# Ledger of designs, part 104: designed miniproteins, single chains, continued (5)

Each design is a single chain, and the fold is of that chain. pLDDT is the mean over its residues in the fold that is shown.

## One batch from the design tools (miniprotein)

Design m19605
Fold by ESMFold2-Fast:
Structure m19605 (fold): chain A 79 residues (1-79)
Amino acid sequence: SLSQQARQVAQQLGLDVTPDQARDPLFVAGLYGRLAIRQGRITDDVGRAITIVNRYMAGEDVPDSDIVDAARTLHRVVS
């Protein structure tokens, strides 16, 4: 399942993940993006999407259109 895969990826990254975070598709997509960067499997669009998600999670003011585009790109990575 997505949550089991999220926990496995988090373990490989040395991160603890809460059950709620493991059920959040955007958070899970962020974990897969981080793993892809570490393994050199990142495309430019995925890198930009991770940057947008990180800015949003840090409480920065990010346009809704950028969040939607980032979510779409990252969903493609986890699907």
Scores: mean pLDDT 72

Design m19606
Fold by ESMFold2-Fast:
Structure m19606 (fold): chain A 100 residues (1-100)
Amino acid sequence: SIEELFEKLLEKLKEVVEKIENGEELSLEELLEKAKEIIALLKEIMDKVEAEKGPFETTSDDPYEDILELGKLAGIPEEKAKEIAENLLKFQKLLDEKLA
């Protein structure tokens, strides 16, 4: 289900973010592998939302707002969508810092 995919996405994001914030060494290769898994989950969620609810139109270039809108369309609780969006932003910032 779409809800199960959102739960998997949140768990994956929290796992990576928590490890990095706790000072655990993740190799660039491992971090990129996790990024690919997260991107694949996001794509699957978007594809399923589009199939069930019709075309998904992004209203901004902000991934945070995009996740909130996807969550709203999928019928997940707003607080859960917000938590996913916040962890996605943290993951993106950590990935950018690692690539610098």
Scores: mean pLDDT 76

Design m19607
Fold by ESMFold2-Fast:
Structure m19607 (fold): chain A 55 residues (1-55)
Amino acid sequence: MSAEEVAAAVNAEMRARGLTDLKVEVRDGVVVVTGSEESREAAAEIATELALAAG
């Protein structure tokens, strides 16, 4: 997956979990997550799960 695809997937999953106070962006090929500590931690777990599923 590209960083943009990962960012889109994380954003969709966060919304599915009811976590809407989160901003996910791609900067210089890196996925950047801005939000509460809880939302950032959840986003990191989702991104890790997606990376493991993709490769």
Scores: mean pLDDT 73

Design m19608
Fold by ESMFold2-Fast:
Structure m19608 (fold): chain A 71 residues (1-71)
Amino acid sequence: SPFEEYFKKKLEEIIKTLSPEIQEIAREEGERALKQLLNVAKERQLSLEQQLQAADNILNSIKDRAQKLEE
């Protein structure tokens, strides 16, 4: 899936900016979020544009939470 590959690539880019302890947490959260996004996309028949937008929103949320844990 194009958006699955996009999500994984963007998640790894975020993870690389984090401390080792937070990297594991962010990766696990991202994996769970991707599974949820795939299910929602199938159920609601989301367009590719909607899937990519949802991916960006989820990834930004993960990044923001992970950065707060770096405090």
Scores: mean pLDDT 81

Design m19609
Fold by ESMFold2-Fast:
Structure m19609 (fold): chain A 69 residues (1-69)
Amino acid sequence: SLSGRIQELAKLIAKKYGISVSEAEELIKKAIQKAIDENDPDAKALLEGISTGDFTKAIEALDKILEKE
């Protein structure tokens, strides 16, 4: 399920950034919202990575979105 994949990605992000899973979920949601608002191709890559279970792609896309801050 998509929600299950988001939770799984959140665990990986939490480990990478040293934050809680809840904080990682919030970070992912904020990054998606910001990237969509900016019509960012990295938002498409992030969503595709989540939907296909390609968490390497999702993490790389999230890193690019956050670098634009």
Scores: mean pLDDT 78

Design m19610
Fold by ESMFold2-Fast:
Formats: C-alpha cells, sequence, structure tokens
Structure m19610 (fold): chain A 68 residues (1-68)
C-alpha cells in the first residue's frame, strides 16, 4: 500500500539521517528534513493525514537537532 511505502521510506530516511549526523554532515541532515516535509505534503494530498502528521513530527525533531 502507499501507507506501507511511506512508512518504509520514513525508516530509510531516519537511518540516513543518523549516518549524516554521525559524520557531522549538516547539508545531508537538512536534505532529510526537507525530504520528510515534501513527503508529508504528498501524504496530505492523498488524504493520509496520520502518516503526514508523523512525517512532519519527524522533520520537526530533525530541525531541533540541527538548531542545537
Amino acid sequence: SMEEKLLENLENLKKLFDWYKSHNKLDGMQEIRDSLLEKAKEAEKLGLYEIAKKLREEAEQIDKEIKE
């Protein structure tokens, strides 16, 4: 399903974020944040509001870690 694909994409993006963070790659961390926000917009267009909320919350968490 599209829901399963979005959740798998989220898990993969979180793993990639951890890699960028461990290597102090700010640009990569920002790209993951921006990718999560774009995926949240696509989920909202599809009426997948719970998944969109989860994607936005993960992007907000990443943004906080970038701003620390």
Scores: mean pLDDT 87

Design m19611
Fold by ESMFold2-Fast:
Structure m19611 (fold): chain A 73 residues (1-73)
Amino acid sequence: LIEKLKKLIKELHEAVTGEAIPDEVLEEQIEKFKKKVEEAGVSKEKVEEMIKELIEGLEKALNDIEGVLKASE
Protein backbone atom coordinates (compact mmCIF):
# COMPACT_ATOMS: atom_id res chain seq x y z
CA LEU A 1 0.00 0.00 0.00
CA ILE A 2 2.72 2.55 0.99
CA GLU A 3 4.68 1.85 -2.23
CA LYS A 4 1.54 2.41 -4.34
CA LEU A 5 0.78 5.64 -2.44
CA LYS A 6 4.39 6.83 -2.96
CA LYS A 7 4.13 6.13 -6.72
CA LEU A 8 0.79 7.99 -7.01
CA ILE A 9 2.17 11.03 -5.13
CA LYS A 10 5.14 11.12 -7.56
CA GLU A 11 2.82 10.86 -10.58
CA LEU A 12 0.49 13.55 -9.21
CA HIS A 13 3.37 15.96 -8.54
CA GLU A 14 4.84 15.39 -12.02
CA ALA A 15 1.41 15.85 -13.65
CA VAL A 16 0.86 19.19 -11.85
CA THR A 17 4.39 20.69 -11.81
CA GLY A 18 6.23 18.82 -14.60
CA GLU A 19 9.02 18.04 -12.10
CA ALA A 20 9.96 14.88 -10.21
CA ILE A 21 9.81 14.81 -6.42
CA PRO A 22 13.15 13.76 -4.88
CA ASP A 23 12.88 10.46 -2.97
CA GLU A 24 14.22 12.22 0.16
CA VAL A 25 11.23 14.60 0.19
CA LEU A 26 8.76 11.72 -0.24
CA GLU A 27 10.39 9.68 2.56
CA GLU A 28 10.22 12.73 4.85
CA GLN A 29 6.50 13.21 4.14
CA ILE A 30 5.79 9.48 4.66
CA GLU A 31 7.64 9.56 8.02
CA LYS A 32 5.63 12.62 9.10
CA PHE A 33 2.40 10.83 8.14
CA LYS A 34 3.40 7.67 10.09
CA LYS A 35 4.30 9.77 13.14
CA LYS A 36 0.96 11.64 13.08
CA VAL A 37 -0.99 8.38 12.76
CA GLU A 38 1.01 6.79 15.61
CA GLU A 39 0.49 9.86 17.85
CA ALA A 40 -3.27 9.74 17.10
CA GLY A 41 -3.44 6.13 18.39
CA VAL A 42 -5.11 4.89 15.21
CA SER A 43 -5.25 1.11 14.72
CA LYS A 44 -3.16 -0.45 11.93
CA GLU A 45 -6.37 -1.82 10.37
CA LYS A 46 -7.82 1.71 10.16
CA VAL A 47 -4.51 3.08 8.84
CA GLU A 48 -4.62 0.54 5.98
CA GLU A 49 -8.23 1.59 5.25
CA MET A 50 -7.23 5.28 5.22
CA ILE A 51 -4.27 4.58 2.90
CA LYS A 52 -6.58 2.67 0.52
CA GLU A 53 -9.01 5.63 0.49
CA LEU A 54 -6.08 8.02 -0.14
CA ILE A 55 -4.91 5.86 -3.07
CA GLU A 56 -8.42 5.92 -4.58
CA GLY A 57 -8.66 9.69 -4.02
CA LEU A 58 -5.23 10.33 -5.55
CA GLU A 59 -6.04 8.19 -8.62
CA LYS A 60 -9.24 10.22 -9.11
CA ALA A 61 -7.42 13.55 -8.54
CA LEU A 62 -4.69 12.58 -11.04
CA ASN A 63 -7.34 11.72 -13.65
CA ASP A 64 -9.17 15.04 -12.99
CA ILE A 65 -5.93 17.06 -13.24
CA GLU A 66 -5.04 15.39 -16.56
CA GLY A 67 -8.49 16.37 -17.86
CA VAL A 68 -8.02 20.02 -16.81
CA LEU A 69 -4.50 20.20 -18.29
CA LYS A 70 -5.69 18.82 -21.65
CA ALA A 71 -8.63 21.28 -21.68
CA SER A 72 -6.31 24.26 -20.99
CA GLU A 73 -3.92 23.35 -23.83
Scores: mean pLDDT 69

Design m19612
Fold by ESMFold2-Fast:
Structure m19612 (fold): chain A 69 residues (1-69)
Amino acid sequence: SVAEIAERVLARLKAGELITSLRELAEMGGVSLATIRRYMARRGLDPATTPLGEVVLRLVVDGGIDANA
C-alpha cells in the first residue's frame, strides 16, 4: 500500500539516506520503479518535471503519516 511505501521511505530518510532518483525512491519503498511511476501517473505528477522531494511529500501525505513527525 502507499502507507507502507511511505513508512519505509520516511524511515530511511530519517536514517540519513539520500534520494537522488526515482529508482532510489523505489528501492527505499521496497517497490518497483514501475510502481512509483504508476503512483505518479494517478496523482498527475510528471516524472520529467516533478522534483523528487515533491513525490516523497505526496507519498507521506497519502500514506497518512504526519510529515512533521
Scores: mean pLDDT 77

Design m19613
Fold by ESMFold2-Fast:
Structure m19613 (fold): chain A 69 residues (1-69)
Amino acid sequence: SSLADQIGAITGAVTVRFRGTPELGTKAMQAVAKGDIEALLEVIREAEPDVAKRALENMEFAKQSVEAL
């Protein structure tokens, strides 16, 4: 599914960005595993604005894809 693909892309981006901050990376991965996108976005906002922007873009694309169904 396109939503699952977007979550995978966000997970990959988070993993790369949080290599130096394992505590935040762990929280982000737990949020993804639960499907808690709001918790994921809060962790990303705290760590890196570039990662937060990319996650928001991926979430908006996923939302638009779901709404088109």
Scores: mean pLDDT 62

Design m19614
Fold by ESMFold2-Fast:
Structure m19614 (fold): chain A 94 residues (1-94)
Amino acid sequence: SDEFFNERIDLLKKRYEIEAKKLSPELQEKFQKDFDSILNETKERYNKLKEEAKKNNMSPLEFRQKMAQIFDEATRKLNELVKKYKEEEEKKKS
């Protein structure tokens, strides 16, 4: 459901806001831009999944599996984003 999807997006925002706060203000701004890009891509993938589900009479199980894949990919991209900006932060201190 949209409610479940939005709840999962909000949890991602809260989790990664904590990581972003560890960065310098300039890197926080860059992180936020890239973060918003990943979330927008994730929302587009979810909207396409909803359209596919309606057209193909997708089972609830298949929908849940594809939803899980969308969030797994988003989480992997966000974890790589965190690693990238933490590395940039450390290079500035070295």
Scores: mean pLDDT 86

Design m19615
Fold by ESMFold2-Fast:
Structure m19615 (fold): chain A 90 residues (1-90)
Amino acid sequence: SPVQQDLTQQINQMTQDTMSKFDTVDQDYSNGRVTQQQGVDMMNSVMSQMDDQYSGLIDQGQSQGLTDYTVKQVSQSYSQVMDRRVNFVT
């Protein structure tokens, strides 16, 4: 449905934005501009912002009767972001 496509697009955009911010942190760490701890703190800050956005998308999905669909899409995105965060410095 158009609503499912819109939700999927918003979740994908959020995932891409988060990964782009992580790429910046990773590059700054690799270039010696930030410490490992500073990089971790920056990534955790980005994830905190993402958690708020995911909550809003789940609420939007619920209002459209698409709770299970939205939760599944958000969970897949969150797993990708968490994998990148856990593997920071590798």
Scores: mean pLDDT 86

Design m19616
Fold by ESMFold2-Fast:
Structure m19616 (fold): chain A 95 residues (1-95)
Amino acid sequence: NQPNQTLESQAEQALKDGTIENWRTLFGLGSQLIVDGKIELGEKYLVEALRRLIEAGEVTPALVDDLEALAKKYNSERLAELAEEARRVLEEKSR
C-alpha cells in the first residue's frame, strides 16, 4: 500500500477498528472504490461491511436499496447476491 491515506487504507482501518459507525464508513468507502473502477476491491469491503452490519443488527432498507442500485449500475453478480442476502435478513427481522 502507498504510504499515505488512500481509500483502501481508510477501508482497512475502518475494518480493524470494529465499530458500527466504522462499518458504515467501510460500506461508503467500498462503494466509492467501485465508482473509481476498483470493482473487486470495493466488492471485498462491501461484503465485509455488510457482514459486520448484519451481525450488529444494523441492516436498513436504505442500505439494501443502495446495494441493489450499485449492483445493477455496475453489473456486479457478487453485489447482487449480497443485496439478496441483506434483503432476506431484513425480511426475517420484520417477523
Scores: mean pLDDT 77

Design m19617
Fold by ESMFold2-Fast:
Structure m19617 (fold): chain A 82 residues (1-82)
Amino acid sequence: SLIQQSQQVRDEAQQAGDQGLQDPSKQQESIDTLRTYSRGLKLTAQSSQLKGDQEAYQVSQQNYQLTQQYAQQVEAALQQHQ
């Protein structure tokens, strides 16, 4: 389901974010990965809205925001390291 796909992408995004925070050499790769997941969640939200699936839309929007927060945290860490 779109809800399960959205939750899976969010879990993968959290793992990518954690890796970027723990390993400075992977911070840029983590940011790029998180931005890719973020775009995927945005598209899932749009698809859910077009299908009239309000629950999947809300879940995907929430997971989009969480993924954006992970990206911002890793990006802030990268800026402090340079």
Scores: mean pLDDT 80

Design m19618
Fold by ESMFold2-Fast:
Structure m19618 (fold): chain A 85 residues (1-85)
Amino acid sequence: GLREEIRRAIERVRELGRREGVESLADQAAKLIERAYEAALEGNRLEAEIDLGMARIIAGVLKVIGKDETAEAILEAVELVEKLI
């Protein structure tokens, strides 16, 4: 189900962040996506959209510094949570 897909996507963000040497940024994005998921489940669309927007900014920074796999994983997780909004 979607919850299991989101959980796996967040885990992938953290794994790829470790592999690409950007664990701190990946963990920050993962936490934002987790918060957005909780907000979406509670019907708090605005909070979910803000947290997902911040995660997208982290993905953009990662793309600029050449950490494309971690950035793509963040964007995939963001897209999954957006399906709940």
Scores: mean pLDDT 92

Design m19619
Fold by ESMFold2-Fast:
Parts: C-alpha cells; structure tokens; sequence
Structure m19619 (fold): chain A 83 residues (1-83)
C-alpha cells in the first residue's frame, strides 16, 4: 500500500514538474501558436498528475477517509442525543 501510493505520488510530482516547465517555456515563447501548444500540453500533464495524486490519496487515504466518516457519524450521534 505505502510503496504503491509513493510510486503514484512520485509520478504525479514528475508530471506536475513537467507541466510547470512547459508553462515557463510558454511564457518565454514569442510565437502565439507555440505558446498555445505548450499550454495545452501543460494542462494535459497537470490533469494526468491530478488523477495520479487522487489515486495515491485513495490508496493512502482509505484510513483517513474512514476516520473522517467516523468523526462525522459521531458528530451526528451527539446532535441526535441533544435533540
């Protein structure tokens, strides 16, 4: 679990770094068409990175997500007990 989430996180970070480099390259470009192409590629990479990061959170965060659901359930119980 941890190793898988770490691999997904590492891949996501690489894609974000690549997307950032393409954005910087786009800012340096004087060609509007080249700028548009670079930005489009950056957005595609950022989208892929976001999906991988989400998968990593799901793999790691099943315990944290479960804890948050439990916390929400306990809060609802307290409110019902006060009613």
Amino acid sequence: MRAEAERLTREALRLFEEATRLEIEALKSKDEKEKEELLKRALELAGRAQRLAREAIEVLGSEEALRRVEEKAREAERRLAEA
Scores: mean pLDDT 71

Design m19620
Fold by ESMFold2-Fast:
Structure m19620 (fold): chain A 88 residues (1-88)
Amino acid sequence: EEEEIEKIAKEIGKEDIEKFKKELEEWERNKDLLKLAGAVLASAAGYEAVAAGLSDEEAIKYAIAKYKYIEEKKLEEAEKLAAEIEKA
């Protein structure tokens, strides 16, 4: 968790790792506000999910999970690609 946050910070903001890490922690502390913002973001993805037959609550969870999942996986793959290119 904490180590993973540092890894993500390195990939995105290698110059300001500690600052980025603290910003993420502050976002985590304000989960209530993030949850509200997530509901707005989920309205677009949730609209499609609801059209596919998911409940409103499940559609919101799906959109939030997809957002975190995609970003997390995308960063991991980007780091692997960078390491592979340097190795080559």
Scores: mean pLDDT 52

Design m19621
Fold by ESMFold2-Fast:
Structure m19621 (fold): chain A 80 residues (1-80)
Amino acid sequence: SADEIIKEAVEEARRRFEEIVKKGLEENLSLDELIERLKEEAEKLLEEYTKKYKLSDEEVKRLADEFNQIISELVDKVRS
């Protein structure tokens, strides 16, 4: 189902984004550079899932919103 695909994509996104944050902090990246890397990975992952599962525009929007939420949470944690 679409819900199962979105759940799997969100779990994969969280793993990838957390790794990017960890490596970016180790490399002393600026917050702007970190956000740029996270956005690039989000776009890449969104395209991968859209092509593989032939997601509708509404499903793509839902997945993009979920990825943006994870990025926002991770960025807020770094700012703290």
Scores: mean pLDDT 87

Design m19622
Fold by ESMFold2-Fast:
Structure m19622 (fold): chain A 60 residues (1-60)
Amino acid sequence: SVLERLDELLEKVKDSTDPELIMLGASAGVLRIGVLIAERLGEEVPEVIKEKAEEVEKEV
């Protein structure tokens, strides 16, 4: 799921001192919040959030 991929990405970057990886981690965190809100409301995760998660994953 998108949430699982974002969690894996956050684990990968959590101990990084690289500013670029820190910024990617911040982006992943924001996307993760969006996914959690959608799932909590019983809504389908918006496609734009899935696309942004894939973009962030490719940068790591």
Scores: mean pLDDT 73

Design m19623
Fold by ESMFold2-Fast:
Structure m19623 (fold): chain A 85 residues (1-85)
Amino acid sequence: DFDEKLKAQKEAELAQRKKRQERAVTLSAENSGDLAVAALEKGDVALAQTYVDNMKAIAKANSDNVAAQKAAKEGEARAAELLAA
């Protein structure tokens, strides 16, 4: 059935786009975490807070992306640990 094949192809394309978007979002959250750590190493607490807030905003905007949620929680914990040291 052509219509079933076309629907399956569109669903596969959407699934692939979602996977690419989820990976890009996760990488953005991880990058914000790395930048927060780098800012703390330079003593720029205000800049580090901005990166942590950006990471939290990415996670909040992408609540269905489990990897991004995890990256944000781990990045926030890492930044808090460095700030406490």
Scores: mean pLDDT 83

Design m19624
Fold by ESMFold2-Fast:
Structure m19624 (fold): chain A 74 residues (1-74)
Amino acid sequence: SPEQQAELERLRELLDTLLAQVRGLVAAGDLDRARHMAELTRQMLNELVERTQDPEVRELAERTLQELNELLAE
């Protein structure tokens, strides 16, 4: 539905902002804050996966978790 697409778009923008913040902290050499922000984001995404019934929301959250883990592994 148009309302579900709008919700998915808002979630995508939020997750992009959180990833950009973690990347910015890594680029600044603030690894302790980067790891802390990533852990909070990871907890939020895990809760979202557990609570959502929307497969598109679940897929977006799982892909964001994977990208976050890859970013911190580099």
Scores: mean pLDDT 81

Design m19625
Fold by ESMFold2-Fast:
Structure m19625 (fold): chain A 60 residues (1-60)
Amino acid sequence: SEAERAFAAADKDGDGVLSLAELRFLLAGTPLTDAQIEALAPDGRVDFDGFLRAVELANA
């Protein structure tokens, strides 16, 4: 899927998680606020499920 490709492209460490900065970069130009993005990554990183949640919110 497109989401899987975007996640894989941003996952520079190949560990199956994205940093908060990488998540913000991928969601740049979407209507999501910084607070909403932070809520999806409470430890400063997000796994694939958290990334899919962010994509859902961006498309709502």
Scores: mean pLDDT 74

Design m19626
Fold by ESMFold2-Fast:
Structure m19626 (fold): chain A 55 residues (1-55)
Amino acid sequence: MAEITYLGKTYKLKEGDKVTILGAELELLSTTETKAKLKNLKTGEILEIPKKLTL
């Protein structure tokens, strides 16, 4: 599970969950112990972020 805090709201994501942040629709593909891998559904780009991220 990954946690993203954006504009004071915390999004808790499991693999296959989708979230819209900064105008981008992102799907959680996988997590490791420290990282989360997200796919931008509009561009197909893969993003690696910390498993807990505050924006």
Scores: mean pLDDT 79

Design m19627
Fold by ESMFold2-Fast:
Structure m19627 (fold): chain A 92 residues (1-92)
Amino acid sequence: SALREEARRAGREMAEEAIEAIENKEAADQSVLRDRLIAFLRRHGLLTDAEAAALRSGSLDESSLSAATREALRAMEEGAEPVLEEKKKELE
């Protein structure tokens, strides 16, 4: 599906940006990455304002999320994983 492919791409891009920040000896701003995640999900109607607030505060109950939202998060993780694994191999 188009959403699944876009979610994988977003996850990959976020992972690449996080790695680049670390390589430049900059602290990875997790709030920026979190806000990008929230913006992606909200743009696709996958996150309510209450859920976005809960995610920002660290109080989000993932079991309360819709199946579609959990599937999008999983696709983002699938996109990020190859980038993170490649970086781990370079550090060993």
Scores: mean pLDDT 77

Design m19628
Fold by ESMFold2-Fast:
Structure m19628 (fold): chain A 73 residues (1-73)
Amino acid sequence: KLEEAKKLLLEAAELANASEEEKKNLETFARYLSGEELSPEEVDKALKTVNELYEKSSKEAQELIAKAVLIAK
């Protein structure tokens, strides 16, 4: 589940021309969705990055992000 969610998020990041830092925060987001215990600061950073990326992304990238969220549960 975690690896599949990471793959989808990274594919969405490539479509959105995300930076390496943004990709790292998306990896943290996948860990959060998979139930890993993370600090509040890491969670806030991950959620902010996902929301910002989603807003500037194409419909295809947005669909990949949504699918990653559903799979990571």
Scores: mean pLDDT 78

Design m19629
Fold by ESMFold2-Fast:
Structure m19629 (fold): chain A 63 residues (1-63)
Amino acid sequence: GPKPLPGELTGTVQKIIDSPDGKLALVVDSKGNTYLVKGAKPGDTVFFPKDDPSKASLTPLSL
């Protein structure tokens, strides 16, 4: 499968959380770290910059 780029993280969306600012996806990486991202659905694999999880993508930036 595609690999994350240097400085990117990857994880799987575990669930959607409702918030006052909209729907957020809870992403879990292979080490069990959790992140909140926008614009994903449960079961999606997402890629995002280590420094800014809000910029999540369904594919690595080089694909």
Scores: mean pLDDT 69

Design m19630
Fold by ESMFold2-Fast:
Structure m19630 (fold): chain A 74 residues (1-74)
Amino acid sequence: SLKELAEKALKEAEGAVDRINSSKTATEEQKQQAQQLLQEAKNAFDAGDYAEAVKKANDVNVLDGVLSIKDAVK
């Protein structure tokens, strides 16, 4: 179901936020952005908007991926 997809995406996004917060190269602004996106995803999930929850959770995962690539190309 879309709800189960959203639950999985939220769990992945929580892991992504933990990685971003542990990054020595991520800026404080990027860490705040990741936390904000995760909070928006959780708020959407609680409101029953599972599609928006997936979208916001995926935005966190994209940010994590971009930061990981930047670290790798140094």
Scores: mean pLDDT 82

Design m19631
Fold by ESMFold2-Fast:
Structure m19631 (fold): chain A 55 residues (1-55)
Amino acid sequence: APTRLTPEQEAIRLEVIKETNARLDALPPEGGLDALDAVSQEQAAEYRRRMAELA
């Protein structure tokens, strides 16, 4: 099968994307790049952690 992700991995990806978008939307438009980078790194770490739980 050409699909690299399982349905469970896809569900995790969608949940992380949804949460990331909500957190980014909550940041003030005058917010610095540091805040954006911190959110991105935290969400990337959470995604990796949840994916590892499925291994």
Scores: mean pLDDT 75

Design m19632
Fold by ESMFold2-Fast:
Structure m19632 (fold): chain A 88 residues (1-88)
Amino acid sequence: MGQGSASVELDVKKGDKITVTKTSGSDVAFALLRDGEVIATGTVKPGETLTYTAPEDGKYTVRVSALGDATVKVEAGGKTVTLHIPAG
């Protein structure tokens, strides 16, 4: 499958909101992982912000993937991270 991916690890508290916004490029698939297991998935659409509320305290990995170059903004706990997804 010809898709690129990028990821960030976040220290998150129960009830914190994790938001993912597509800023440019191709359609973006979202996955949220905890302890290497996928706990949530979604698609980030143009003009929409995908929001997920953390069920438990811990380290969470936000993984984003796209079939072409894309850029997404990830926000959690007052922290903002920009992820660039290279073409696969």
Scores: mean pLDDT 77

Design m19633
Fold by ESMFold2-Fast:
Structure m19633 (fold): chain A 100 residues (1-100)
Amino acid sequence: MMDQYRQQAAIGAQSYADRYGDIITQIADQYNISVGTVIDYLTNVFFANLYLSSQGKIAGASDDQRFQQIRDVLITVQGLSDSTAQRAIDIFRQFRDSMA
């Protein structure tokens, strides 16, 4: 099950990277990291969303509440450090806002 969620998250992140490559490159340049690192951060956030959905935690939360839940999954389930989890959320938020 967890490996299936990791595969789905990776496919989702790559699909977005293929469609929004210019946005991914802009974020990579802004944070002084590689494009692959941006995709890895997006993959972690997509995994957290899939995990939360599997737990029935899908709708009705504010953005801040949802990102707090995502952060908790990044740290407790995926084993990311506090700083890495926060950076993943910041990058995902910027990516989402750039698509709007």
Scores: mean pLDDT 79

Design m19634
Fold by ESMFold2-Fast:
Structure m19634 (fold): chain A 65 residues (1-65)
Amino acid sequence: PPTVSRLEMRVTPDGGVATLTVSGGTEPVTLTPEWVDADGTVFRGDPLTVAPGETGTGRLTPVPP
C-alpha cells in the first residue's frame, strides 16, 4: 500500500515549525519544508526524514528579501 504523509506548517514573522506525519508504507519519507506566506516571505527548513507511523518536526527560518 502507498505511504500516506501529512505536512503541516505554522509560521510567524520570526520563524515557524514544520510537522511531518507518516502513516502506512514501508519506507521513510524525506522532504525539505518550504513555505511562502501571503507577503512573499520565504521560510526554509532542513530536510526531515520520518519513518512510517512516526511524526517529525523541524524549524523554519525566514529568508531575508
Scores: mean pLDDT 77

Design m19635
Fold by ESMFold2-Fast:
Structure m19635 (fold): chain A 92 residues (1-92)
Amino acid sequence: MKTSVEVKQIDERTYEITATVDDSKVTMTVRVLEEDEDTLKYEITIDTTGATPEAIGMALNAFRELLGPFKILDMRREGDKLILTVEVPRPP
């Protein structure tokens, strides 16, 4: 199985994560929505066009490895895009 994960910072509040599993590719855009003293809220947009569940899982695992465990607050689908609002606890 050929796998790769690439993380790019697009701007000060936006990151792009690209995960590839064999010939399947998923692109995930992460935007900082809100920074609180206790939590960070992000909007994650996943382009599922041509993506396998394995590639999507790998992109989400990369997000978790980068920022820590997260809780899904909201989830919606817009065509080929899956949009998640997630909450990450701030480290002490």
Scores: mean pLDDT 75

Design m19636
Fold by ESMFold2-Fast:
Structure m19636 (fold): chain A 107 residues (1-107)
Amino acid sequence: ELSEEVKEAIRKEKPDKDPEEIYQRVRNALFGAHYALVYEGKLSPVEADEKIRALLEAIAADPSKAREHPVYKELPPWAQRWFDRALEEVKDLSPEAAKLLVEDLLS
């Protein structure tokens, strides 16, 4: 659930964007990445969850480096495209706002 605290943080930094739309785009990209790791990567759901968590934490730390992450490079082109769109929404967020968003995504 996207908390009011995260919505406020996103509105402050991206006043021209809908916080809920950003959240849904990131969430959908993560679900697509998880599906790709399980279905095409032949990983267990637990292994895929661990890799997605690592990638999500990398985005929170530095979204500009997310595409250099090994998990990102493991994704098929279709999942990378969805992920690239999500990264475009979060690349301009402060570390504080990115951390709040990641905490909501992991809750």
Scores: mean pLDDT 78

Design m19637
Fold by ESMFold2-Fast:
Structure m19637 (fold): chain A 87 residues (1-87)
Amino acid sequence: GKELLEKGEELYKEGLEAEKKGDLEKAIKLYEEAIGEYAKAAAEGYSEAYPKMAEALEKLAEVYEKQGNYDLAELLRKEAKELKESY
C-alpha cells in the first residue's frame, strides 16, 4: 500500500544522508532496501513507485562507481533506464 511507498522514500532519504557522510556501504544497503519497498508498492498498484525505483537504482550506480565497480554501475543505470522507458 501507500505505506510501502512512504517506507521506500524514507529509506532512500537515509541512503542519501549516508552517501553524503561517505558511508558507501550503508548507502548501498539503504538504496537496495528502498528499491525493495518501491517494488512491493508497484506490485500493489502504486505505479508511481517505478520512477522512484529508477532514481534509487541511479543512486546505487553512483555509489558503486565511487567504489570503482564501473561494470555494476553501468548495469544498474541500464535497469533504471528500462524502468523509465516502461513506465
Scores: mean pLDDT 87

Design m19638
Fold by ESMFold2-Fast:
Structure m19638 (fold): chain A 80 residues (1-80)
Amino acid sequence: SMEEAERLLEELSRDPSVLVRLAVRMGRVEPGETPPETALERAKELAASPDPVLRRAGIALLASLAAGGNEEAARLLEEL
């Protein structure tokens, strides 16, 4: 849900990793804005990474897309 995505973004904005915090900031999509297809693809790739830091960065990007109204990103977050 959008509420859960925004809660995740709030939590990840305080992550000890600078990379994860940057992913939260740079992945932010405003409501009604159409993100590029490459954003979802890259978020999926990172979220599937064996590296825990890259996985959290990918989750941050998926959460940003989901908070912006991307239904596929919201679905993928629920599969994690």
Scores: mean pLDDT 74

Design m19639
Fold by ESMFold2-Fast:
Structure m19639 (fold): chain A 64 residues (1-64)
Amino acid sequence: VDLLLEELRKLAEKLNVPEEEAEKILRETQSRMEAAMAAGDAAAALQHAIEAGKRLKEIASRNK
């Protein structure tokens, strides 16, 4: 979980996503991934990370 969240943070920084929006997405994603892992669903945890990456790219696209 920590490695994926660190990669998502680096992606947000590289894409110049506003810090406030990036932190919100990362915190929400961490919560969802931890819940999925606690339920034994590693596939769902990975899907949450993938969706977070897509959201960061969308925000970067909107901010140009």
Scores: mean pLDDT 79

Design m19640
Fold by ESMFold2-Fast:
Structure m19640 (fold): chain A 93 residues (1-93)
Amino acid sequence: SMMEKKKKELIEKAEEEIKKKAEEYAEELLKKGELDKEEAEKLKEQLYSLSLGILEVELRSTPITEENIKKAAEESFNAAVGFVRGIENAIKR
């Protein structure tokens, strides 16, 4: 249906937005000297993969609208960042 096609396009845009956020986050840490180039690349891939997994869970309980998809993408990325930072802080002990 046309609605199913539009929902797919909205999800694809959310995935692209998450990819951009992951790239920008890793590049910022690289610029600050907190990560080297290899570490930044691995973090980017990890944040993208984790964010997509969280997004899938959120979309199970959320109506597929443009506003809700955008919010879910932002929340999924922020949750992935929080998770990774939590693990890093635990390992440093």
Scores: mean pLDDT 82

